# Designed miniproteins, single chains, continued (3): the designs that were tried, part 6

Each design is a single chain, and the fold is of that chain. pLDDT is the mean over its residues in the fold that is shown.

## One batch from the design tools (miniprotein)

Design m8174
Fold by ESMFold2-Fast:
Order: C-alpha cells, then structure tokens, then sequence
Structure m8174 (fold): chain A 74 residues (1-74)
C-alpha cells in the first residue's frame, strides 16, 4: 500500500510537530491505528514552501506501508 497525504502546517512547525500531524491525518483518513512511524527521507522545496516526507508506517496489526506526506508550510 502506498498512500499520499497533503497537509497544511505552520511554517514554524518542528519536525516532531509535522510527524504528529501526519500520524493524526493518516489515522483519521484510513481508520488504521499507527504503531510506529519511521522517517525514511526528507526533501525540502523552500521556493514552494513545501516539504515532502517519505515514511514507513507500521500499523497496530503489524502491516507495513509506505506513506508520502506533502506539507504546505504556511
């Protein structure tokens, strides 16, 4: 399973705040409980005020999925 999330977050949000928001949005959208998030890659696009995170999501049932999170930093 590959999922892409698009989120708007404050430009001053920390990485920890970004990861918390991604987790909440993933659980809200999928109805799946997240046991673990592993950050695999971060790509910054400052000209676009965007950050793209690639994450490995481990669900409570042990299923592992790849998530791409596109953050608009406003």
Amino acid sequence: MHLTLHLRLPADASLEEQLAAIREAFEARTGQEVARLELLEVRDFPELRQRVLVLEVTLANGTVVTLTAVLDLV
Scores: mean pLDDT 84

Design m8175
Fold by ESMFold2-Fast:
Structure m8175 (fold): chain A 75 residues (1-75)
Amino acid sequence: MSEEELRELAERVLPHVVAEEAERSADGKTVTRTVWVRDPAAVEPLRELLEAVEAAIRETHPEYTLVTEVRAVPP
């Protein structure tokens, strides 16, 4: 995925994010995030976006691990 495609996807799905929660491992090297979206249709596109971001972080900073879960909340 190109930076332009990633930005376009982010502009479409990030407005649907209503809450984020993060927990860090004891060694500080693993971050687990839960992202909540208002629209269930945004779950899959946001998962794709965050997976691409995680892949880029692993390529640049292999010492850190990000685990992200995406969940929908009712309207």
Scores: mean pLDDT 73

Design m8176
Fold by ESMFold2-Fast:
Structure m8176 (fold): chain A 70 residues (1-70)
Amino acid sequence: SKEEQLAFLRELLAKALAREPFSAEEIARLRDIMRELGYSDESIAAVVEAIRAGDFATAASGLADLIRSL
């Protein structure tokens, strides 16, 4: 549901702000949510790459934008 997606994205945002790594399962679910919201594969890859590179500031910004889109 939209409420479950919002709760998950807020949890990931809190992790990014705390500089905590995301699990592969969390990254996969994030990709699925972004696709459902109409993001391109290129945009999804950019966010995932930022997360994997430890660019938590870019990840947090992207997650905040996603939360606003819901």
Scores: mean pLDDT 83

Design m8177
Fold by ESMFold2-Fast:
Structure m8177 (fold): chain A 89 residues (1-89)
Amino acid sequence: MSVEELIRKALELLRKALDYLKQGNVEEAIKYVREAIKYLEEALKQSDDPNLKEALRYAKIALRSLEMGDVENAIKNLEKAIKLLEETL
């Protein structure tokens, strides 16, 4: 997969995670964030883009927040990750 394809897949997964959080489904949101992180880590092996690195950092913070039950903080960090990935494309 190209870096652009990996970033687009991560974006789809992070947006889906936000949809699950809006529905109150934290367990499904966690699965989608974990999958998105894998795509971002793969993209980062092929790119040194600082926005991509920062987006991965925010996605990891969001995952930790979800695992701790802090849904509000998770949403804020997911939105930051999504914005940075959109700026990368």
Scores: mean pLDDT 89

Design m8178
Fold by ESMFold2-Fast:
Structure m8178 (fold): chain A 66 residues (1-66)
Amino acid sequence: EETERMLELLEEKREEFRKEALENGFSEELIDDILEALREMIRAIDFIETSSLEERLRRMRELREK
């Protein structure tokens, strides 16, 4: 199931992303909010591809660069 796979992938990468984002000056609260928003969006989508998660992660990196 793609949704289940996306949620598992998000959980596995959560720790790594959190650490990297903290090192780049994001607050822990903001990081938690972003990760929760991603999880909720994944759950709301009946069908989702791995590329969708990667695109959202890329957008977060773009926000960091501002």
Scores: mean pLDDT 68

Design m8179
Fold by ESMFold2-Fast:
Structure m8179 (fold): chain A 84 residues (1-84)
Amino acid sequence: SSKMEKIKQEALEIVKEATEYARRTILTYNPSNEDLAKIEALMQEIGRLAQKILDAKTVEEAEKYLEELKRKAEELKSYADKIA
């Protein structure tokens, strides 16, 4: 399904952007061990959600995990912005 392909591609792009944002924040601001652990935990959860999307057998399942992935990516960005 072309819709499934678009969802999977969007998920991979979100992971890439979130990873680059986190990396830039860590390198620029050298956050505390507590803040670093929180960023790493959010990145791990983002990775797990992306894998669930890649493993999804239906568009409905993939869309559900994509919505959750978008929320977690925004949470990571918001947390990183507070460190900056």
Scores: mean pLDDT 89

Design m8180
Fold by ESMFold2-Fast:
Structure m8180 (fold): chain A 94 residues (1-94)
Amino acid sequence: MELAKKLRELADEVERIADELEKSGKATPQAVRDARAAAHYLYLASEYLEKGDVEKAIRYLEQAIEALENAIKHGATDLKPLLEKVRELLEEVR
């Protein structure tokens, strides 16, 4: 499924940015943890979407959005474009 693939690619990008933020010290440790949690939720959303469980995929996308918002609030501002993309993908799944 193309949408599930996009979610995995987005999760990988969130992990990459989280790793860069951790190495640079640009974001708080809490922001890095929230970013990694968001990536995990995006992987779960992708898995459930491939299984045809759209309701669970939507719930995990909503959790990913909340985690990304928390990461950004705590200094991970580089994640703002990714938060916007997750919101767009959530509307495509609905």
Scores: mean pLDDT 87

Design m8181
Fold by ESMFold2-Fast:
Order: C-alpha cells, then structure tokens, then sequence
Structure m8181 (fold): chain A 68 residues (1-68)
C-alpha cells in the first residue's frame, strides 16, 4: 500500500487508519523536510517499525511495517 501525505501528522494518521483496517505494510511518500519527524513518531509507536527510509530530492519514501 502507498500513502501520500503533506505532513508527518497526516502521514501518521493515515498509517494508523490503514493498519487498523488490516494493512501490515505501507510505503509513505511525503516532503523530505517532514521525514525525520514522521520517523521519530513511528519509532515511538510500539506497534510500528520503519523497515526502509530513503530521501530522493525533496521527497522521502518511508516503508513502515506492523510489529508482530
């Protein structure tokens, strides 16, 4: 599943909604300037982990998986 967001908060809310609906893995695309904030929010969430983190120009691609 791919999720596009303009802010870390929007991305995090969309992730939590998707995972509550049975998604276990998603790739987030958001502005690179918000990527570190989103990564921190995910690291503080006990149910989620970052499995891939990549910045390409002005965008970040973050793959998030549900912890087992």
Amino acid sequence: MTIEAETATEAYNKLKEAFSNGVTKATIILPAKHATTLKTMILLDPDLEVTSFEIKGDKAFITVEKKG
Scores: mean pLDDT 85

Design m8182
Fold by ESMFold2-Fast:
Structure m8182 (fold): chain A 87 residues (1-87)
Amino acid sequence: MLSELEKLALEAEEMIREIWRASAVSQEAAFAKFEELLRFLLEKKVPKELAQSIITYVKQLIESNRNLSEEDKARMIAKLDEVLEKI
């Protein structure tokens, strides 16, 4: 059980890194990678407690990002909250 949770956490961490790398190239690429992370959380049936931790971390990264508008931040955070409610 723990090893499966660790594996899911590592996969999510890599996806988050890919979103961040993509944001250095294009906004469109970053949003595409963000949608991929949302699908991962839903499709892999990530345990709610782990999903909450991942979502909290991603929200922190979004809030600290100086390149995103307040409207884009609010939209992305809303999508994360919607995914958490579906898990």
Scores: mean pLDDT 78

Design m8183
Fold by ESMFold2-Fast:
Structure m8183 (fold): chain A 62 residues (1-62)
Amino acid sequence: LSDDFLRVLGALAAYELKKRNLPKTRESAREVILEIAKKNGIKLTDEQLDRVADEALRYLDY
C-alpha cells in the first residue's frame, strides 16, 4: 500500500472515531481501521495497522 493511501485511511479512521465518540486510544483506532479495511477488501499487516492507528491518533491531536 502507498503512504498516501495509509494517510487517507488514517484520516477516515479519525473521522469515524470522532463521529462515533470513541476513546482516542490505539485500540479503538485499530478496531475502526479493521472495519474500514474489511468493508473495502483491504488486507493490512499488523505493522501497517499500527502505522495507520498512529496516523489516526495524530490527526485527532490537530
Scores: mean pLDDT 79

Design m8184
Fold by ESMFold2-Fast:
Structure m8184 (fold): chain A 99 residues (1-99)
Amino acid sequence: MEEALEALREALERVEDPELLARAREIAAAEGIDVSDITLEEVREALRFLIEAGERAKAGKDLEATRERLAALAADERRRRAILLAQALAGVVAEERLA
């Protein structure tokens, strides 16, 4: 859990890195997710949300409220795609940290 949070924080710091963004977009596209129209600010918002959700989970607080909030955001097609791109970004960072 701490490694996942660190990967999310590093992804947020590096969100303007064009190489990192390109790799994350390729991963999302390979999974059948169209993220070509997702803006940099939407990815930042999604990363901030995932960091907050992870910190709440680590603290053992508001897990049900966090799940409900995630489900509500996922109901918005565009926000769901932004969250998936943010997860792909964090995944790339996590893989780099393991290398």
Scores: mean pLDDT 77

Design m8185
Fold by ESMFold2-Fast:
Structure m8185 (fold): chain A 99 residues (1-99)
Amino acid sequence: MEELKKTLEEMKKQVDEDIANLKRLKEASTDPELQKEIEETIKFYEKLKQAYDAALSGNYEEAIKLLKEVIEWAEKKFGKDSPGVQRLKKLLEEVEKLK
């Protein structure tokens, strides 16, 4: 439990940094299609952050729901075998054990 909490806090910090970088990239872009893609990516990273916050607060049902939505998006965008998708699926399994 303590190890999972530390992992979630670290993952949340990383997501905050990723969101900040994506916002900068969007502001620097002049391509409307790229701006739309970045905006969609930001929305799913914000959803992932909400999932981590829910898990950290003990709201595992909400965390599971949000993680499943993020995984579905990530599978469509990056593929089912991507390391990022595999890590999210492993995290989902760990959170599901806590309910």
Scores: mean pLDDT 82

Design m8186
Fold by ESMFold2-Fast:
Structure m8186 (fold): chain A 110 residues (1-110)
Amino acid sequence: SMIDEAVRRDIEALDRLRELIRADPRLSPEAKARMLALLDRAKAILQEMLETDLSLDEKLAKVQEVSDLLAEVREIALKEGAREVAREAALNEAGMTSIGMLLYIEKKVS
């Protein structure tokens, strides 16, 4: 489906964000560990959305959960002055917003 394709693209975007976090010399080891743990949880949720037969409401709740995790990554990056990581996290949040809109449309036409 179009939604599953969008979820797969967002998983790839999380892997790019992970590499930026690992490479950024401005982030403390503690901040990197916290941010990578948040991304691991976000990726697990997105993979569950692809592998499990979830209702539209359950998928919307999962999208919100991933959005909240990415917002925390962005706030850590901003606090540490890692602007490139913060921008990439914001783009990943926009990807979650797009999936949420597609799910909302599907719910309204079903």
Scores: mean pLDDT 90

Design m8187
Fold by ESMFold2-Fast:
Structure m8187 (fold): chain A 86 residues (1-86)
Amino acid sequence: MTDQDIQQRADQLRRWGVSDSELQTIVDLAIRANIISYDPSQSIYQQAAQAIMQSIRMTSDPSFVMSQDQQNFVNYISDVFRRRQS
């Protein structure tokens, strides 16, 4: 996963008008699920984008079994995306 991939996802979240509270919820759920670690050097958009991209990589493995915290994260992301799909 490249910095460009993360930046493209972050730009998508900005264009969709994802709220600061939704971004914070994405980051908090991702940290709880051990998908990402807290990084104060990155913007909230960058952290949310990294979490989404990391979860896609994790769920692409057909042998992968999600924890409840990981399932909660994926469900929240799916709901955010569903509301923004035209």
Scores: mean pLDDT 77

Design m8188
Fold by ESMFold2-Fast:
Structure m8188 (fold): chain A 88 residues (1-88)
Amino acid sequence: MRVPLTPEQQARLDRLEKEYEELSKKADEVIENLRKQGKTEEAQRLANKDVAVRILLVAARSGYGDVDAIIEGVEQALKDLKAEIEKL
């Protein structure tokens, strides 16, 4: 069932959303550059990682299920996205 988020969960998600907005902007720039270079597979891989973070953020904000576990999933997905950007 849907449960209201605690103030602590909301604060964590607000920080993660801000981090995601900054990383997503960088990811979009990298994706555009990869597509211009014809590196479509690398661009799609990065785009998929970006989408995964967004899906988890929406799921956490929905308040269904184990929200704390989903927030941990967001933190891991953000680390994976950042690592992929830094690798390229």
Scores: mean pLDDT 83

Design m8189
Fold by ESMFold2-Fast:
Structure m8189 (fold): chain A 79 residues (1-79)
Amino acid sequence: SRRVVVLGAEVLAMSGEVDFIERSRLPRAERIAQLEGALARGEAVLEEMRADPTVPQALIDRADAVIDRIRALLARERA
């Protein structure tokens, strides 16, 4: 469906934003702030996906994997 295509594009955009933050030469505090923002937005998208029974589990799993990556990067930056 068009909804699934749009949500797939959102997951791809989220992954791209995380890649951009990780590659950035930004100060640690700014990287943490951007990762926290990405996490909050990603969790909202995942919640919306889980509420929609037409969204394939594979797409939800992909979104969850991106969110887990953000959490891992935040843990690394905060250590």
Scores: mean pLDDT 85

Design m8190
Fold by ESMFold2-Fast:
Structure m8190 (fold): chain A 82 residues (1-82)
Amino acid sequence: APPLTEEEIKLALIDMMIGIEKVAARNSKDPEIRKKHEETVKKLEELRKQAEAAYQAGNKDEVDRIYEEAVKLFKESNKEIE
């Protein structure tokens, strides 16, 4: 099997964050909390597309930057509902 690059691992982690946020939205009984998770999913999906484009362009620094933005967004989405 081909080895996963650091960039490929970061992309997979963004996919995992999207999956967690989708589950959180689906399981949220509060409409306001649900909407927050749904908005986070949309933003993470946008960042995932940007990270994929950067990866295809060979721009490792840009993949890292976008990954850090995704992590911040994911943490902020869960900050109020620890």
Scores: mean pLDDT 84

Design m8191
Fold by ESMFold2-Fast:
Structure m8191 (fold): chain A 62 residues (1-62)
Amino acid sequence: MDRGNALAAAALALGAKLSEEQARRLGEFADKMDYEGALETLLEAGLSEEDARRALEIAGLL
């Protein structure tokens, strides 16, 4: 549950533009440990692949 909030916060810190809907979906993927779904959402939010992986690592998904 806290993984989703940590992932959204890390993504925003790395320059992602997350809507409330995107942040919620990202939290669902984080709760399920769905690495691929979370990665795709971060890339759609404007992160590079490197920054998306860093956000996942900070949230404990990687």
Scores: mean pLDDT 79

Design m8192
Fold by ESMFold2-Fast:
Structure m8192 (fold): chain A 65 residues (1-65)
Amino acid sequence: SKKILEEVAKKFGISVKTIEEVLRLDSQGVKFEEIAKKLGIPKKTILEALVEIGVMELKEAVERV
């Protein structure tokens, strides 16, 4: 839902476009370290945003940090 993306974007101080780019790169198999580097966002922020959207389980995010 677009509303979920807008709420998560506001919570983490990033744009909806940035979240959409994270989802696009993740769907292409790009590593989260590389996504973080390309977008200038901390890896932890990306993982937390994906958990809030519901595309990643909290346990998986914790293991990747």
Scores: mean pLDDT 78

Design m8193
Fold by ESMFold2-Fast:
Structure m8193 (fold): chain A 75 residues (1-75)
Amino acid sequence: SASGREATGQGLAEAGRAAGSEKAERAGIYLKQGNDKEAGEEVASMSPEERRRAAEAAARLGHGGAAAVIGGGSL
């Protein structure tokens, strides 16, 4: 849904900034723009360490949807 997209995109961008993950931040920006393919490619290309840091940041910030996307490696 559009509201789910906006919430997940915002969560990804905030988690990315907090964790220093440019890929998570870009994924959030792309998702908010409706660029699902580009957002998914950014998430899929994250290293395990980058994914862990970003997922922990998302969880800490209360962005459950973003944490699930990052932890699962896909949109």
Scores: mean pLDDT 83

Design m8194
Fold by ESMFold2-Fast:
Structure m8194 (fold): chain A 76 residues (1-76)
Amino acid sequence: EEAEAARIIARIKLHTLKKWLERYAKENPQYKELYDKLIAELDKVDAQLPNLTPEEIEKAVRETLEKVYDAIKKAE
């Protein structure tokens, strides 16, 4: 139950961010390669969710969100 709840919440967060990245990749073609790489990172984390504990899920989501934030901030 706890693990399943953590996976559902993680997927909502990852899918929301992926939708945002897909939109910004379309609107900013000059950064498309960067955004595509970030989307691939989100997809990798999503694929690993069934194999992670709740603590590992929280860590993976947090680290991925921080990585995306830092990459976008450096590109601007």
Scores: mean pLDDT 80

Design m8195
Fold by ESMFold2-Fast:
Structure m8195 (fold): chain A 79 residues (1-79)
Amino acid sequence: SANSLKIQMEMQIGSALLHAVIKGDDETAERLQEALESNLDETQKILQELYEQYKDSDPALAKVLQNAIELVNQAKEAQ
């Protein structure tokens, strides 16, 4: 359901946010919090920008971001 996709998306973004907070990356944490508060189109844009930034430098974060992007795409189709 759309509600289940939203919860899963928020969990993945929340995991990425916790990762950024633990690393002291305040800028990334702020962007991820913005993603949680945004509409699906803006959330997708923020997550894609962060994925491109971290794709080669932080594979664990990149995987969580990629999972979140996939869930955003599924949620957009469900609307």
Scores: mean pLDDT 86

Design m8196
Fold by ESMFold2-Fast:
Structure m8196 (fold): chain A 67 residues (1-67)
Amino acid sequence: AERAALTAQAKAALVKGVNAFHQGDLESAARHFEEARRLAQAAGNDALAAAAERYLEQVREEIRRRE
């Protein structure tokens, strides 16, 4: 139950991150993807954690480029 709940929360955070990224809100996107990664790690969902990390890396690179 706890693992399933954490996985659902991680997926919700990932969706929020993707939406923020498409809207150009890179800082909000980074926060949501960081949350998704942490929740996925807590759930033991390595594939989801890797996906969130991949998106987080892309967003952080874009933020650094715009500094």
Scores: mean pLDDT 84

Design m8197
Fold by ESMFold2-Fast:
Structure m8197 (fold): chain A 74 residues (1-74)
Amino acid sequence: VEEGIEQAREAIEKAKEYYEKGDKVMASNYATAAALIAVGALEEARLNNDSPETIKRVEEVLEEVVKAMRELDK
């Protein structure tokens, strides 16, 4: 789960970097990767019956990714 959290955060930061320099295609690709990684981490946490704190951390990362994706669509 921790690996997924880190990878999702790295991917969304890459998406923001590409968006800032006007590369919308790469920004969208990294944002999509971040969302898939975050969803996978959330499912892993749920299947493993991880702590509520761990699940909340993953949900917060997923919400961060979703908000960033909405900004990239504007």
Scores: mean pLDDT 78

Design m8198
Fold by ESMFold2-Fast:
Structure m8198 (fold): chain A 99 residues (1-99)
Amino acid sequence: LDEIKEELIELFKESIEWLKEKLKTIEDPKEQEAINNLISTYEDLIEQVKNATNVEQLKNIINKAIKSYLEAMKNITDKEIILYLIGEILRLIGLELDL
């Protein structure tokens, strides 16, 4: 449990840092809003992971993350960001399978 919690927190922290840097290069206001909403979602998910006490709660957090990524991708046209989010979804699915 604790190992998966640490991996999820690190994954979300890395995603926040990467998205913040990438956001500096994005000029589309709708895309900027979608990315900022994702960053806020990741910050909330980190707190939820810290407070999780069982496997079912972690699976629910992973599913919320995947859903948030899929919704954000509808408003993102940058191919590098889309590929990054797809990679993160695959990592999250891998972590859920290990639970």
Scores: mean pLDDT 84

Design m8199
Fold by ESMFold2-Fast:
Structure m8199 (fold): chain A 100 residues (1-100)
Amino acid sequence: SSKLKELLEFVEKKLAEMEEIARKMREGKISEEEAVKRMTEIMNEVIKEAEKNGELELAKFLRTALEVAKKEKDPEKQMEAIMHALLYVKDKIEEKIKEL
């Protein structure tokens, strides 16, 4: 359960970083392309952390979600897909912690 709690804290921190990226984009401080790039980098960090903690199914889900998001032509839809995938993983980690 300690590893799952640490992973949850990591995911929550990365979600906050994604919200900050989205805010900077809305304020015109970064481009939509730069925002997608930074959110993709964060997603890859979460995938690596999930794998490090033995959450291979969550890592596989995130990789699949990222590949699907890359096929979206609209940067806003790409960002929404990435954010929704990470929120889903957060919910799954919270669910696993409650079962312990």
Scores: mean pLDDT 87

Design m8200
Fold by ESMFold2-Fast:
Structure m8200 (fold): chain A 89 residues (1-89)
Amino acid sequence: SEAEELLKRAAELLEQAARYAAEGNSEKAQELLREAGKLAAQGYLLLGRPDSAKGILDATKVLQELAKTDPQEAARRALELAAVLREES
């Protein structure tokens, strides 16, 4: 489904964001986290899950801030979030 493809694409962007955060490229990590949040939220809205859409947007905003202050923790949490989205797709 379109929703499953959006969640899968968001997971791939979260995995890329984790790599950039771990490498110290905070700016690129933040851009990828923002895009992942948008795609995942769209996917959850298509599934009729607005609370999940809000949750993923809030989570990726937290990770965007964390990528600036603690990039290793941002990477770890982004990978955990990616795993959740892969199970949902």
Scores: mean pLDDT 90

Design m8201
Fold by ESMFold2-Fast:
Structure m8201 (fold): chain A 90 residues (1-90)
Amino acid sequence: EEIDKLVLEAIKALNKAMQAFDKGDYEKAKKYVDEAISLLEKIREIRPEVQELVDKAIEALNKFKESKDPLERRAAAIEAYTAINKIRKA
């Protein structure tokens, strides 16, 4: 239940980051990515067994944050979303 809430909050933060990038608000988008990463670090502390999925999600979020190509950014967002959903199901 607690993990499910953190997972949903991380997904909401990622969605807000994507919306901010679409609006051209890059500073706000990066802030939302950092919020998603912080939520994933909390999940790692509670469930060390999902560490590999958390690491994969954080790597994808960093690619999303640093990417200057919209297609690469979209691919990174999909990678992050997929990894975050696997955490919930694990």
Scores: mean pLDDT 84

Design m8202
Fold by ESMFold2-Fast:
Structure m8202 (fold): chain A 70 residues (1-70)
Amino acid sequence: SSMQEKKAEVVKRSLKESAEKMLKLGVPIDTVKRTVEQTMTANADTLGLSEEEKEKLVEEMRKYVEELAK
């Protein structure tokens, strides 16, 4: 496991916590989804992750927000 993988996991955890707080404050789900997808993409690019890993992380974050909003 690389240091980049560990950093991505920390970012993912922080974004999940932020998404939960945003939804509790009444931020619209589409706004929360867009925010976490954009932030995850930017962090994945900074970490030098592949396009495949980036798409996987963004998809995971999108699904997490959709599950929270049920």
Scores: mean pLDDT 84

Design m8203
Fold by ESMFold2-Fast:
Structure m8203 (fold): chain A 89 residues (1-89)
Amino acid sequence: DAVEAAAREALEDPEVRREAEEKIREMKEVEGLSDEEIFELAARRTLDGDPEGARLAAVYHYETNGVRDPLFVVGGSAVYAAVLRVLEK
């Protein structure tokens, strides 16, 4: 699954993680989006099968919780669970 692979890569590859962090910062500073809006956008992109959405969701989770979730590394199941929680709100 390209989405799961992208989420894992974003947490394991420092360069990919930095690119996702820069995109999140751009969304906040240039587009004026809130943390909730950024995560909802990343969540919707992830559910649409967009690997970039998965990278953003995984990195946002890492930045917000300060610790890498092992489930993101093991196959992205936590990414899908997290994005579903956002969409059900």
Scores: mean pLDDT 65

Design m8204
Fold by ESMFold2-Fast:
Structure m8204 (fold): chain A 79 residues (1-79)
Amino acid sequence: SELEEEILEILSKVGKNVAEAVRKAIEEKNLTEEQLELLKEVLEKLYKEKKDAYELADAFTLLMIAIEKGEEFTWEDLE
């Protein structure tokens, strides 16, 4: 989908390994449109705010765990 492509494009600017992990999670978990939109918003916000590599890695780890388990997460947990 276009959302998946946009997410991967943003992640390619952060790191290829992160982009690949997210792509696989999307394929394996069959994410909802709402989850994809949330992913895009998180990634755009983090990229725009120029978080350092460690903060981005932690945020993506939490996001991927939430997706994997179907758990909810908040913006507060990612900031």
Scores: mean pLDDT 61

Design m8205
Fold by ESMFold2-Fast:
Structure m8205 (fold): chain A 85 residues (1-85)
Amino acid sequence: MLESLMEEMLELLESVLPEEEHQRARAFVTNLTSLIKMGKFDAAKVGMKLFLRQLREEGILSEAQANELFEKLMDILKKAEEAYK
């Protein structure tokens, strides 16, 4: 279940980001998965905000793209959190 949700998150990121950013996206999802496995959902949310902010600051994402992507990623994260109840 968690693995399937993390694969969905990675596929979403790779669909939006240029190919040169895919390795960075994979590293991000790996780190996020570790935080989720430790039950650190607040740290996971903060990490997600910082990741999208960095992509926006580097001009990889517009503000609108970052906001839309954040909403979609938060939906996946919420499903992962509910799986631990």
Scores: mean pLDDT 83

Design m8206
Fold by ESMFold2-Fast:
Structure m8206 (fold): chain A 79 residues (1-79)
Amino acid sequence: MMEEAKKKLQEYGEKAAAETESPAPITVRVSVKDGVVVIEVEADSRGLSPEELRAALEAAREVKEKVVEYAKSLGLEVA
C-alpha cells in the first residue's frame, strides 16, 4: 500500500513539475519515513536573476502544494 502510494505521488509530482512553467528545472522527491509521507520539491536556482529565482521558488511551492493535496486526498499522513 505505502509503496504504491509513494510511486503514485512521485509520478504525479514529476508530471506536475513538467506541466508547471518555471525558469528553472523542478525536482520532486517523495519518501516515506515512519509511515509518514515526506514530499520535497526543489528548483535549481544556479545562475538565476532575482526575478527568475522568485518565479522558480513560486513554481516549486505550487508543485509541492499540488502533491501534498493529492497525498491528503489519498488519506496519507504528510510531514
Scores: mean pLDDT 79

Design m8207
Fold by ESMFold2-Fast:
Structure m8207 (fold): chain A 85 residues (1-85)
Amino acid sequence: MLSPTVRAAVDELDAHRDALIAELLAALGESPRAREAIIRLTEVRAETVARMEAVYRETGDPAAVQAVVEEGKRRMEEIKEEALA
C-alpha cells in the first residue's frame, strides 16, 4: 500500500499523464505514433512511481518525492513534444 504522501504524488502524475494522452489522441488519433508515445508515458509513470517509493522510503521527505514527480512530468512532456513534432 502506498503512503498518503506517495499516493498524492502518484495521483498528480496520473492526472498529468491522462491530460497528455488526451492531447496526443486528439492530435494523432489512434495512430501507431500515438500508441508508441502512450506506451512510453506508461513506462515513465512506472519508473517515476518506483523512484517516488524508493525516495520516500530513504528520506521520508515529501519535498524529495515532489522533486521526483516534477522530473516524471518533465520526461512526459518531452515524449509528447517529440510525438507531436
Scores: mean pLDDT 87

Design m8208
Fold by ESMFold2-Fast:
Structure m8208 (fold): chain A 81 residues (1-81)
Amino acid sequence: QGDALYQQGLALYQQGKYREAGDLFVEAGLLYEQQGDYRKAGDAYYNAGRAYLEAGDAASGTGYALRGIGLRFDGGDKSPM
């Protein structure tokens, strides 16, 4: 389930394992998106983007962060940062 992958990603992120955290956040985002939970998918992709940026992968980081923002906004979230 996406929630379990998301929580594992958060644990890896706190350990500084940014690439591994990003990979788990992407997997969680894909599962949430398949379930129609675009809000949680957006949050997961956004956190994946941040994790990849911390890992030095600017291309993946930027791409996933933008996807996360888009899903949050297109999913009806009216309170982005």
Scores: mean pLDDT 80

